# Ledger of designs, part 85: designed miniproteins, single chains, continued (4)

Each design is a single chain, and the fold is of that chain. pLDDT is the mean over its residues in the fold that is shown.

## One batch from the design tools (miniprotein)

Design m14950
Fold by ESMFold2-Fast:
Structure m14950 (fold): chain A 61 residues (1-61)
Amino acid sequence: MDEILKLIQEAYEKDPEKVLPPLQERLGKVLKEYEDNDEKYAEAVLEVRKEIAEEIKEYEK
């Protein structure tokens, strides 16, 4: 969990333009869909962060 957040933060510090737009767009969709369900919202947020972190990691390779 924290590892994924660290990957996103490191990528954001290095290249914010690459990380911010995809993260904001995906989080915005999740927030709208799961507004009334805290559990589903938290789970979906973690999933979005994981996807972003994986994309960043693949790009670095």
Scores: mean pLDDT 66

Design m14951
Fold by ESMFold2-Fast:
Structure m14951 (fold): chain A 102 residues (1-102)
Amino acid sequence: EELIIDRYLKAANTLTEVVRRIREAVDAGVVPSDEEIEQLVKEFAPDSLTDEEIELLVKAAREIRDRLVEWKKAGYTPSDEELAAWLDEQLKKMFKELFEKS
């Protein structure tokens, strides 16, 4: 709980599982709602994450949903490598926001 790296790994694991569910839905032609994404984050988030960290994960997951929908409409299927790189970018952005909020 006290180590930033431990919190990062918990957030990364949560976002990875949530994004997997979002990708499955979008690939099936279903766009998850903001409320459905919030429920997915809360389902997979460990109790040790703060409400602020959960809120930022929900925001990141919604941005990821929107991007996956955009790619599908464009007829583009991202590789697992490209998706993983973009997830890493979203996680770094989320932690930057946490460091800027005192």
Scores: mean pLDDT 77

Design m14952
Fold by ESMFold2-Fast:
Structure m14952 (fold): chain A 88 residues (1-88)
Amino acid sequence: MEEAREAALAALEAETAEEAIELALEAARLASETGDLGAELGGGVGALAAGVARTLLEKGRASEEEALELAKMGARSVLTALETGKPG
């Protein structure tokens, strides 16, 4: 649980979309490994947001800033699920 929270917080402090996406995906994966259903569902939502950010960035459909914010939104979803025990 703490590792998932640490990764999500690091994603929120990331200065580049690539770093935020990588950290948000790691936070989602770690949350899914906690065995808590709320954290697993929040991790799924976070992974989807970060995955979409990556795809849009790679296809030139989103700016660096847009992809960064979407990845951070995913990380916030993971944090909310870890704190409340419910998906964000």
Scores: mean pLDDT 79

Design m14953
Fold by ESMFold2-Fast:
Structure m14953 (fold): chain A 61 residues (1-61)
Amino acid sequence: SLLDFIKKINKVLDEYFAGKLTLEEFEKKVREIAKEAGFSDEQAERIVKGLKTLAEDVKAR
């Protein structure tokens, strides 16, 4: 479900901001979660790029 997708993404973001995941591990986990949620490969890559940009912007502040 969309709610399960959001919960999993929030957990991965929390782990990344806590320094428990490298950027590469973060990207891999986001891609896996998007594919499990039924997104296409192209949609999953757009989600990865968007969340990567957001996560890097938050860390830079």
Scores: mean pLDDT 85

Design m14954
Fold by ESMFold2-Fast:
Structure m14954 (fold): chain A 77 residues (1-77)
Amino acid sequence: MEKVAEELLAELKPEAEKAYETKDKALEEEVKKKTAIASLLVHEGKSYEEIKEEIKAADDEKKEEAVERYRELARAG
């Protein structure tokens, strides 16, 4: 689980750093959505490959659902 999370963070880190440095809100929102999906799927025990495919396949509606579900999980914990 942790190794999958580390590999995903390594891939998202350049986008997150660019978003932070440029203050590009659209890129920041995209990174947040990808991170929310990745975090939920890591929690469900999905593999790195499965998580990457889900992120690619996720439309805007699924991305928004993932962000909301992640917020609920964070508030509950």
Scores: mean pLDDT 71

Design m14955
Fold by ESMFold2-Fast:
Structure m14955 (fold): chain A 87 residues (1-87)
Amino acid sequence: MLDKEQLEKLIRLYTRRAEEAEKKEDWNTAAYNYAQIAKAHLLLGDREKAREYLERAQEFAKKAEAKGVIVPKETYDLIEELRKELA
């Protein structure tokens, strides 16, 4: 079971990865990492931040698709799960 300290470490890790992906215009990787940040915030009980990062993940997934990049099923499944939990 992930405790608060572990979730906060994961948020820091995924934030660095998302920012690096954005600089490289790797929209697919940015979408996945922002979705993971959203999940971590949801597990911390921060539904507002979870929604903000989910919105970011969806924006980058759309950018990847617009570029003709196939967004992996893992990323779509995570976004869909988060949408359902935050509805």
Scores: mean pLDDT 87

Design m14956
Fold by ESMFold2-Fast:
Structure m14956 (fold): chain A 58 residues (1-58)
Amino acid sequence: MGEEIAEKLSEYYNSKDERIRKIAKEAAEKVNQAETLEERKEIALKAIKEADKIKREL
């Protein structure tokens, strides 16, 4: 993954919003279990998109 993607996930992992933190934590677990780089990238991007939707609502 690009450095910017990793940085956003780290930011969301430490978010003050519990829903965003949950999404980031679940994504991190799935990324650790993924077998390929492409699968990890897809999981991370989906999590960022989902968290971004919640963050924009706040």
Scores: mean pLDDT 74

Design m14957
Fold by ESMFold2-Fast:
Structure m14957 (fold): chain A 116 residues (1-116)
Amino acid sequence: SEEFRRILERGLAEVDRALEYLDTKPEEEAKQYAASVFLALFDRLERYNPELFDKVIEELKKLSPEMKELAEVIEKYRRGEVTRQELIDALMKLSKEDLKKFLETVRKVLEEALQQ
């Protein structure tokens, strides 16, 4: 749908800005921004295309033990088993490098969906 296409385009733009901020802004500020971008995108994808978010989770589980642990926290959040703050804390605990890898994985899934 047109609405879903706009959600993907906005998500890509916000993820690209979060990646840029990780290279140009103080680390804590950049990580806080990245977490806010991901949570906003999560809320939209769960409403409009939860299957696309399942693909994000699957790709994260393949990357590293740290990403697998994050994917498990995200799955618990989807089930209402952890709070929004616990998800933010899990994202903030990631190294700058791991957070970049996370965002690049999200970006790839969104870009592939936009090309369909």
Scores: mean pLDDT 85

Design m14958
Fold by ESMFold2-Fast:
Structure m14958 (fold): chain A 85 residues (1-85)
Amino acid sequence: DEIKELEEKARELYRKAVSAYTARKINEAGYETSRRLAEESENRELFEEHARRDRRAAEENRRLEEELRKEYEELKKKAEELKEE
């Protein structure tokens, strides 16, 4: 019962971590594109602002992914410990 609930929560956290990873990769790509366009464009200030925004979003998604993965590992460990009892 409790073991199944922990395993289900762990699977959900893993899926959320994968979503955060995907969002981070999109934001990292956006940062690189905006940074390059800032160097090449007459609208440098606009693309520099977009780069800063994407960099912030990538960092937030990186932290979210790390937090979700830690919670996932903790729940997996707890489920395994309960199986041994």
Scores: mean pLDDT 85

Design m14959
Fold by ESMFold2-Fast:
Structure m14959 (fold): chain A 56 residues (1-56)
Amino acid sequence: SMDDVERGIQLAIFLSEKPIKDIKELRELIQKLMPHLKLNPSEAEVREALERVLAR
């Protein structure tokens, strides 16, 4: 769900010691951090979820 992608983005930002370069890298980080959820968001879905996270 989109909520799981948003949570993944929040977790990636919180745990990342380095700046995230692009949406593709963010997508890969989400998949690495929550592999049990088998998330397969599109780059567009990751971008939309990132915008929601940053707008708060």
Scores: mean pLDDT 76

Design m14960
Fold by ESMFold2-Fast:
Structure m14960 (fold): chain A 58 residues (1-58)
Amino acid sequence: SETVERVAALAREMLEAGASDDEIAKAIQELASDVTDEEVQEEIREKLFKIKEEIESA
């Protein structure tokens, strides 16, 4: 949950700063590379999808 929150915050901040999708993906992979919990990995994917959808809808 804490990792999911950090990933969501990082992705949002990077998108707001004008970072590319590739830059965001690299940063998230670095932050979440040690995550072995499949449930946490699923939450990360869901959060990323929602953030990207929000940005694309704006």
Scores: mean pLDDT 73

Design m14961
Fold by ESMFold2-Fast:
Structure m14961 (fold): chain A 100 residues (1-100)
Amino acid sequence: GALLAELRALLKEIEAATTDEELLAILRKLVELAKKAKTEEEQDLLLEALEVALEKARTLEVAQAVLEAARELLKVALTLDQLSKAIALLLRAIGLILEA
C-alpha cells in the first residue's frame, strides 16, 4: 500500500544521506511509520533502513533515533526473525550511546 511505497522512498533517502541532519529528518519519519507497520515486508524495509542509518551514524542523536524506532518495532514485530533483528539494532544503538 501507500506505507510500503513511502518506506521504499525513505530507504533510498537514507542510502543517499551524507549528513546526520539528513539522517535525523528521515529517522523521525521512520519512528512514526514503525508504529504503523502491519506487514512483514513493511517491517523488513524499516529494519533495513534502520541498519543503514546506524552504520552511517556519527552522532549520539542518530543512535538515539534508531533506538526509538527499534523500540517501536519491538512492540509490533510479526515474526521472531523481525523481533531478533530489532533487538540486535537496539543493542547496537545502546552500545554506541554508551561509548559516547
Scores: mean pLDDT 84

Design m14962
Fold by ESMFold2-Fast:
Structure m14962 (fold): chain A 92 residues (1-92)
Amino acid sequence: EVADTLRAIAGVAEEGAEAALKGDRQKSANLFTALGILLSALDVLGHREAAERLLPLYRKGAQAMDEGNWEEAAKYFRELADEARRLAEQVA
């Protein structure tokens, strides 16, 4: 179900935010990669509108990580998690 994928996205994003705040760069980067794969799965499964809503937050988190701004990265990953949970409730 698309709701299960959205909940998985939310969980990975939340863990990524926590890793970023703890300065665990490798764990944060790995979770970021997993998020990209899950967002691609939404698009492939035909849930393009959900992917389009989450992708800007993902890109902002990516930019913050590239700049070494862990607090901003965590903020955007938490916003992505919250939006993914909201979308999961609407499609369940």
Scores: mean pLDDT 82

Design m14963
Fold by ESMFold2-Fast:
Structure m14963 (fold): chain A 82 residues (1-82)
Amino acid sequence: MTAEQIEKAIKEVDELVEELKKKGVITDEDIAAAIAQARATIDAQIAANPDTPQEVVDEMRRLTEVLAKQHLIYQIELQEEE
């Protein structure tokens, strides 16, 4: 994937987060909690795979915030289907 494609994906996720904030469904505290949970998950996966190169580890951590926001959006969608 190109850097431009990654930037576009980040922007799309950020726009969805803003939409959910406007609806009053999520808060900045919810986003912070999701990021913390995603980082804990990534750190656990890294610990389980000690052969992972450090360059990959650094990139995974950089993408952790995007993954956290995507996961939060997914969880909110599931709750709305209840």
Scores: mean pLDDT 73

Design m14964
Fold by ESMFold2-Fast:
Structure m14964 (fold): chain A 110 residues (1-110)
Amino acid sequence: PASPFMKRIVEEIKALVERLEEEVKASQTALANGDKDAARKHLEEAARIIEKLASIVRGLGYTEEADKLRKLADEIRQAIDDGNYTEALKKAQEALELARKIAEKMEKDL
């Protein structure tokens, strides 16, 4: 039986994954339109969401997945600092795919 605590945490993770998907899509649209300022803003928000996901996932004992998410967030910030928004978007897409897999696994284990 799933604890009420675990159900709430899975709901929070799902909400963060949905927000991350929105920021990734917004970043992709901004880059397609040549809007580097909008792309930077959305990619910085994506990195913040990924860090929050990493913190929650680590607290649940998914240490390796949390470390991968944190590394991807750091790589996104580095790519932004380097002006390489295309690389930052690729790393944000990788983090979104990983976050989706984590959310699916956690929901199945409820």
Scores: mean pLDDT 89

Design m14965
Fold by ESMFold2-Fast:
Structure m14965 (fold): chain A 79 residues (1-79)
Amino acid sequence: SAELEAVLDEALKKGLISEEQRKEALETGDVAGALERALARVEESLARARQQNIVAAVQMGERDLAEMRRLLARARELE
């Protein structure tokens, strides 16, 4: 749907998913699943940044995590 495509476009624009991940999500119709996998990667990256005490990466990761959760909730609502 155009609404699910808009969710993927926003995720891509914000660097939360790749162009290939967007394409695959549209081809499979599994937008929520694609965003769930991207969320897991953001959580792993944030955990690593915290272990390395990289303040800027932690701040970015926390922002990305919040944004991913919002987009995932929207995708699930449109399911």
Scores: mean pLDDT 85

Design m14966
Fold by ESMFold2-Fast:
Structure m14966 (fold): chain A 100 residues (1-100)
Amino acid sequence: SLEALAHSDPRGRELLLEGEVLEAFALMYASIGRMLASKGDTQAAIESLRTAERLLEEAIRLLREAQRYADPRGQAAIQRRIAEAEENLRRVREELARLE
């Protein structure tokens, strides 16, 4: 979020960008996992979704830490990003439960 970046100090910006990059990779691994599941490659799908889960957990941790370096507008923008990442994590965990 440009608003989150604009309302964060340099350390907050570093943490926010790292968290957003990890979330992007997590969504890629989740998409790969869904594709593999659709093809019947259940074990590869589980491995890809487990990677997505770990990356989303780390992204959420970094975004929460980034809030400490943001002003109130930045904190609100980061909180919206955290909520989106938490929803993505919930969906990945539900998909894993269906495959296991």
Scores: mean pLDDT 90

Design m14967
Fold by ESMFold2-Fast:
Structure m14967 (fold): chain A 95 residues (1-95)
Amino acid sequence: MATFTATVEIDADKLSEVEAKAETLDGRPVKATVQAELKDGKVILTVTVEAPEELARGGVFRVTVTFKDDGKTYEVYVVVHPENGVLAAATEVKK
């Protein structure tokens, strides 16, 4: 198992308990842990994904983060590049 950590900023005004579910883009489950911190009126998510090394090199993981207090859900895409490290981007799921 390899561990990949990325930090991403989201437009959320308050800190809340978060739950994370992670999968590959083709829907295979992987383990993820998310920590949320409030900085300068924005929430910073630290996303850690544990995956087999063969899935991690040049892989993309979709991490669904749900804020328990208001039920807001964010999709965080964690991109593992063998030369450039780990990047993340987040988008809010509106439903």
Scores: mean pLDDT 73

Design m14968
Fold by ESMFold2-Fast:
Structure m14968 (fold): chain A 76 residues (1-76)
Amino acid sequence: SAADRALAAEYAEKALEALRAGDFDAAQAYLNKAAAADPDHPAVLRAGAELARAHGADGLAERLLARAEEAEAAAR
């Protein structure tokens, strides 16, 4: 739904804010809420990629970024 997409974007933004502040527990919690609302939202995928990179999971980060780019292309 449009509400789920908006909620996913809001929590994904909060996850990135927490990550930039160095609060990894809050970042993961917000990302989990974002993914529960819309796991394929580009903002969720990009937030997931940044969190994966922060944990050294570079391969996962690259795959999530590729999925975000595909989702963004499909929305245009």
Scores: mean pLDDT 87

Design m14969
Fold by ESMFold2-Fast:
Structure m14969 (fold): chain A 113 residues (1-113)
Amino acid sequence: SEAEALRRQREALLSDPESRELLRKIISLILEKGEVTRLELVERVDAPLSRLEPILDLLEEAGIIERDPKSPGLYKATEYLYQGKVSPDASPLLSDEQKEQIEKIVKEVLEES
């Protein structure tokens, strides 16, 4: 199923050291600036959109970042990013293990900032 494929994709992302490093870079840039564009993410993180989009989708589903409805290419930090927490309204498609791993990575970036 598509849901099963997405679950496996997310497990692979969180288990892959390169994808975890990209996630750290994305979080670090959003923490620095408060908001970032897709173009700025590509340029600053030095990764193609095809690698960034699954990570951005994961962070949106976790409620850690959100899109600006007036500027759909613009991503903003939520209050949960600054807390190092997954949103209580996070997608039910995220497992408790995936939520814990995301929180761990975000907290590590916050402590290094």
Scores: mean pLDDT 82

Design m14970
Fold by ESMFold2-Fast:
Parts: structure tokens; C-alpha cells; sequence
Structure m14970 (fold): chain A 82 residues (1-82)
């Protein structure tokens, strides 16, 4: 059994939960799907490079947290890089 498959499955599950959570909170679906797609692409790239599960999990948490903050702040119309 490939570790890559387990990591891909876990990441896809987390992305689905992320989408479901934000859609349930009435965030803009287009923005939610855009952020989810960007996170998925970034994490898929890391999986292709063979990063450790711990490193991937840490990066996923960072990306999800930043995406949630970005979506919250988008309602203020003044979101800049911190």
C-alpha cells in the first residue's frame, strides 16, 4: 500500500470538509472552490515530490487556516498579504 494514496485520500477528505464547512456558513461558493482548488494543487505537488506525511499535514493546516482567514477578510474588501 502506497503512502501517497493515503496522503491523497486524507487531503481530499480535508478539502471536502473545508468546502462543506464554508458553504454551510454561506461563504461565496466561487471563492470557496477557488481556494480549495489552489490548496489541492499545492498539496498534490508536494505529494508528487515525496514529502513526509507530517510535513504535508503541517502545510495543509497552514493553507486551510490562511484560506479561512482570507475568505473571512474578503467580506471587508481590504485583504492584503500579512
Amino acid sequence: MEEREKLEEEIRKRIKEFIDELLNENYDPALVFKEAKEILEKLEEMIKKGVSKEELEKKAEELFKKAKEKLKNSKKSDLKAE
Scores: mean pLDDT 74

Design m14971
Fold by ESMFold2-Fast:
Structure m14971 (fold): chain A 91 residues (1-91)
Amino acid sequence: DLEQKIAKILEKSERLSKLASEVKDIDLAYEISLKLVELLELLAELGAPLPTYSGNKTSDLSREELQNRILGLEKQIDSLLEELEEISKKK
């Protein structure tokens, strides 16, 4: 499950890279990239096997709260990527 979430983040990152080269909306692309980074950090905190994880853990968030935050962030990223795709398709 967590490995699949990481794979989806990488896929979203590749999609963002392609769209950013086409749309030239640098601010929106940057916002999406920041959300992808936050999502990776939350997955690391949840104990996912991330190769670059060496961070401080948050003692204030339960695992259920982390999972809910991750799910919400995934949906927000998907929505923003879809908007960027629509902009790219409109001439």
Scores: mean pLDDT 69

Design m14972
Fold by ESMFold2-Fast:
Structure m14972 (fold): chain A 86 residues (1-86)
Amino acid sequence: SMEEQLRREQEELERRRREQRARYLEDVPEVAQRVLDRPEIQREDEMIAGKHKTLQEVRDALAAGDEAEREGDREIERALEERRRG
């Protein structure tokens, strides 16, 4: 069902987020923490934690969070490249 698919997507997103966060916090803690502090990421965390009960709210938060994570990943990649260049 659509509800089961959405829940599965939430679980996968949460797992990938935890794995990426751990790596980024080790490599570029200042940039990674700034990304995690974004309101879209915080709202996504709240939705995944079950703070809201409507599927539409969860869906909207996941879409906004995914976009914010992609932008955050680009910022982290730039910081990692800058460190590699010395």
Scores: mean pLDDT 71

Design m14973
Fold by ESMFold2-Fast:
Structure m14973 (fold): chain A 63 residues (1-63)
Amino acid sequence: STEQLLGEAGRLLLADGVSRATVGRILSSAIDGASPEEIKEAALRAGASEETAERVGELVAKA
């Protein structure tokens, strides 16, 4: 389930135009225990929309 949640988060970031390399770094940070708020901020800095960043944070919180 964690792998599926993080995979969905990565897919959403890619759909918003975030590069594969940046998505990999964001997901690695989540695996290493970064908070959902830190992941949301990283997504926003990478150019994701506010809606995508919020959804990605929710997925990380469940993972």
Scores: mean pLDDT 85

Design m14974
Fold by ESMFold2-Fast:
Structure m14974 (fold): chain A 75 residues (1-75)
Amino acid sequence: GTGLEVTSELDAASGELHLTFTNVEGYSEAEREEQERGLRAAGLPVPVNTGGNTVHVRVREGPTDRVVELGPNVP
């Protein structure tokens, strides 16, 4: 099955944090469920049924950080 990997980039000019979630082969169903629980506990979006898709999330500094999910992309 697939698991999730996350990378982050900070745009210093805007202060916007970009998170990229990528589905990667080689994970068990139990490992995927553990990753999804970790993401939910951290308040991060959990891609559902994305397969090999990538999900991009942008976070901006503020009194409450705003998260905008851009949807799945296939590499």
Scores: mean pLDDT 59

Design m14975
Fold by ESMFold2-Fast:
Structure m14975 (fold): chain A 55 residues (1-55)
Amino acid sequence: MSEEEKRAKLEELREREYRTTLAGFLALGLPREVAEPFAETIAELTVEYARRLLA
């Protein structure tokens, strides 16, 4: 797998995880102002772990 392909897949994963996590937090009743930074953090951690697995 090329570095370009890895990067594309990781970006798709980041967007998917962010959307899913944000939706989950909002469904739990968290304010958007709180849910957004937490969803971003979780998405970043997920991508970091996936990047290590692909390395």
Scores: mean pLDDT 82

Design m14976
Fold by ESMFold2-Fast:
Structure m14976 (fold): chain A 84 residues (1-84)
Amino acid sequence: MELHAKLIGHILRAIGALLDGDYETAVRDLKAAIEVAKQAIEEGEDVTSDINILKRLLDMLEPHASPEDVEELRKGIEELEKMA
């Protein structure tokens, strides 16, 4: 499905940005991945494995991102877990 492909694309970009030390880009793509995952769940797609990847990416990003961005990302992931 097109939404799942977009979700994976944002996850891969966030991973690449984290590895490059580009934390602003990693935050941006992780936020985008959360929004796409939310849409995918609303359309009836199973993204449980992807939510686990997003949680791991947030844990890796947490020491490098602002507290405000970390809180926003954490709330987004918690919302996804409740929807899934």
Scores: mean pLDDT 84

Design m14977
Fold by ESMFold2-Fast:
Structure m14977 (fold): chain A 94 residues (1-94)
Amino acid sequence: MIKEMIEKFREEVEKLKKEEGIKIDPLIEEAVILQAEFVIEHNKLNEKEVEGLAESVVEVLKEIEEFLKKANEDERKRLLEEAKLRIEEVAEAR
């Protein structure tokens, strides 16, 4: 059940991401996705809640993409460092 919900979440995010034409750093994308997957696992979200979460995640990715288009090198570096820390936190939490 949870594995199927995570797979459905990833499929919905990928579909919406393609529809919106979002292009973002894979590390930043993975950090956001892993945080959302942690929410799905720990709150046992149903299919409808997972669809809503996927829409929310895509909006966040879109905002990050717009920020990165205007960001300088230091701002981009800080966001990548934050993404790395978030991935580590999720991995440690399992």
Scores: mean pLDDT 80

Design m14978
Fold by ESMFold2-Fast:
Structure m14978 (fold): chain A 63 residues (1-63)
Amino acid sequence: MPLSAEEKQQILEEEGVRIATTGRVAEQIRRVQELTGLDLPVPETVEEGLALLGRAAAEIAAQ
C-alpha cells in the first residue's frame, strides 16, 4: 500500500523510538525500508540510527 509523506515520517519516528528502547538498530532500519520503501544504509550504533531516521524524516517533510 502506498504511504503518504506523513505516514512515512510517523513510521521513521516510531522505529527511531524502538531503536532507542531496544538497541536493535539493523532490524529496525530494515523494517523502515520494508514499510516506507526507502533504501537506507544500516548503521552500527543507536546514535547513528536515530540520526539517520531523523534526517530521512526531515527530508521527506521538506519535499
Scores: mean pLDDT 77

Design m14979
Fold by ESMFold2-Fast:
Structure m14979 (fold): chain A 62 residues (1-62)
Amino acid sequence: SREELLREGGEAGLAGDRERAAEYFRKASPGATEEQAELAGRAAVAGNDGGGAGMALSADGR
C-alpha cells in the first residue's frame, strides 16, 4: 500500500540509504517525477524524518 511504501522510504532514509528511500517514495507517488522522489529521499536522510519527506512528495503528487 501507499502508506507501507512511505514508511519503508522513511525507514530507508533513517538508515542512510538515500537511493532506496527515493525508490520507495517514487513507488508511493507514481505521479511524482524521479527528481521529486530523489529530493524526498535526500531530505529523509539529511533530516532523519521520513514523515516530512513523505508529506512533501504526497503534496507534490498531481
Scores: mean pLDDT 64

Design m14980
Fold by ESMFold2-Fast:
Structure m14980 (fold): chain A 102 residues (1-102)
Amino acid sequence: DEVASMSLQQQIDSLDSEDEQVRLASVERLGQDASSIASLRRSIDDESEAVRLASVRALGVQKDVDSLRRSTDDPSEAVRREAIFGLSGMGDYDAADRAREK
């Protein structure tokens, strides 16, 4: 869909906005489209905790395990917690097996 692709590019450009609310809205919109995973990965390093938190949630929906693992090292407890819940929700078989063995 060319029209959707053009709209998507404008949302990607909005991730670099000086306005936190504009970046947050762009992350929430991009989180609904799996083709935007690469752009969402940039937002996990955003200066705003709210933008990073929204990005982690979006990447959790898209099942991007590598980005969620990176976010477990985030300086914000809220972001780290969201990343851990995202990883658990994707069926971490190693964590389930370790719990069963103990």
Scores: mean pLDDT 70

Design m14981
Fold by ESMFold2-Fast:
Structure m14981 (fold): chain A 95 residues (1-95)
Amino acid sequence: TLTFEDIKELQNEEFKANPLLAKVLKKSGLTKDVYTLNEIIKALEQYFVDEKLYDPKNANIIDLSDSELGEILGVDKVDMNSIELYNKILSQLTK
């Protein structure tokens, strides 16, 4: 499990998304095979907006329960700034 300090250090590191996550990223305009973690996070934040996944009562909470991304990451509701979300995203990435 990574800390927020570890995540900050990884922001400019390049990763390859697995085929399921890559499909989601392509919907957000990311068509390459390799991206920095920062680019992946920004694409997913745009995906949250486009698919209207933010909780209407709390904009910091993302409801992924009925989304393809939620199935890929194995999460239902999560804080968009949580270490849990970042760890789940990183589990779908390789070098």
Scores: mean pLDDT 76

Design m14982
Fold by ESMFold2-Fast:
Structure m14982 (fold): chain A 83 residues (1-83)
Amino acid sequence: MEKAIKAIEEVIKEDPSLLDEVPGVKSPEDALHVVMGGAAFKSQSDNEALQKLAKAAVESGDEGVIRAVESSGGRVGRGGEAL
């Protein structure tokens, strides 16, 4: 989980407006919680900021995040995209 949080922090550091675009998210930990809950994968077409945060978490290679995504009905696609 630390790898995923750090990856999300780096993305937010480059574009802080991403936190403003995701309702109820005020920290990297909040963003990770939303991603792990599968909401990001179901609403990928509706919220580009949430989609970008989800991609960063999965691309971090954190096994805990990948397992959580798969357990919630998500899939890790080719190139690290969540399906």
Scores: mean pLDDT 65

Design m14983
Fold by ESMFold2-Fast:
Structure m14983 (fold): chain A 62 residues (1-62)
Amino acid sequence: MMEELSERAQEIVKETIERAKRLKDRGRQASLITATAIRLSTIESPEEVLKAMKVMEKTLEE
């Protein structure tokens, strides 16, 4: 659930999802998610980063 993430992390996740939707290419989407996870790891705990990655992956596959 995204409610456990900080407001800043939720904003980063939302922006990443919107950017990924524009890419259309699955490989580029995966790279963007990975880059975002690395970025989030500088401001969030590993558990929060994993939750964010799950949300991004789930949203882009569904």
Scores: mean pLDDT 74

Design m14984
Fold by ESMFold2-Fast:
Structure m14984 (fold): chain A 56 residues (1-56)
Amino acid sequence: SEELERQIERGLRRAQAADNLYTYALVSAKAQQGTATPEEIAQGEANRAAAEALLA
């Protein structure tokens, strides 16, 4: 059914969003400790934006 297909698609998008948010959280923790590089901060922000797009 179309509803089941949409439920599966939403589940996969949520899983991808969770992975992106986990990376963002790790980078945020490093930034708070002053150990994050500018490249890691940029990557973290990209991961956050990707998660927001997946959850939209």
Scores: mean pLDDT 87

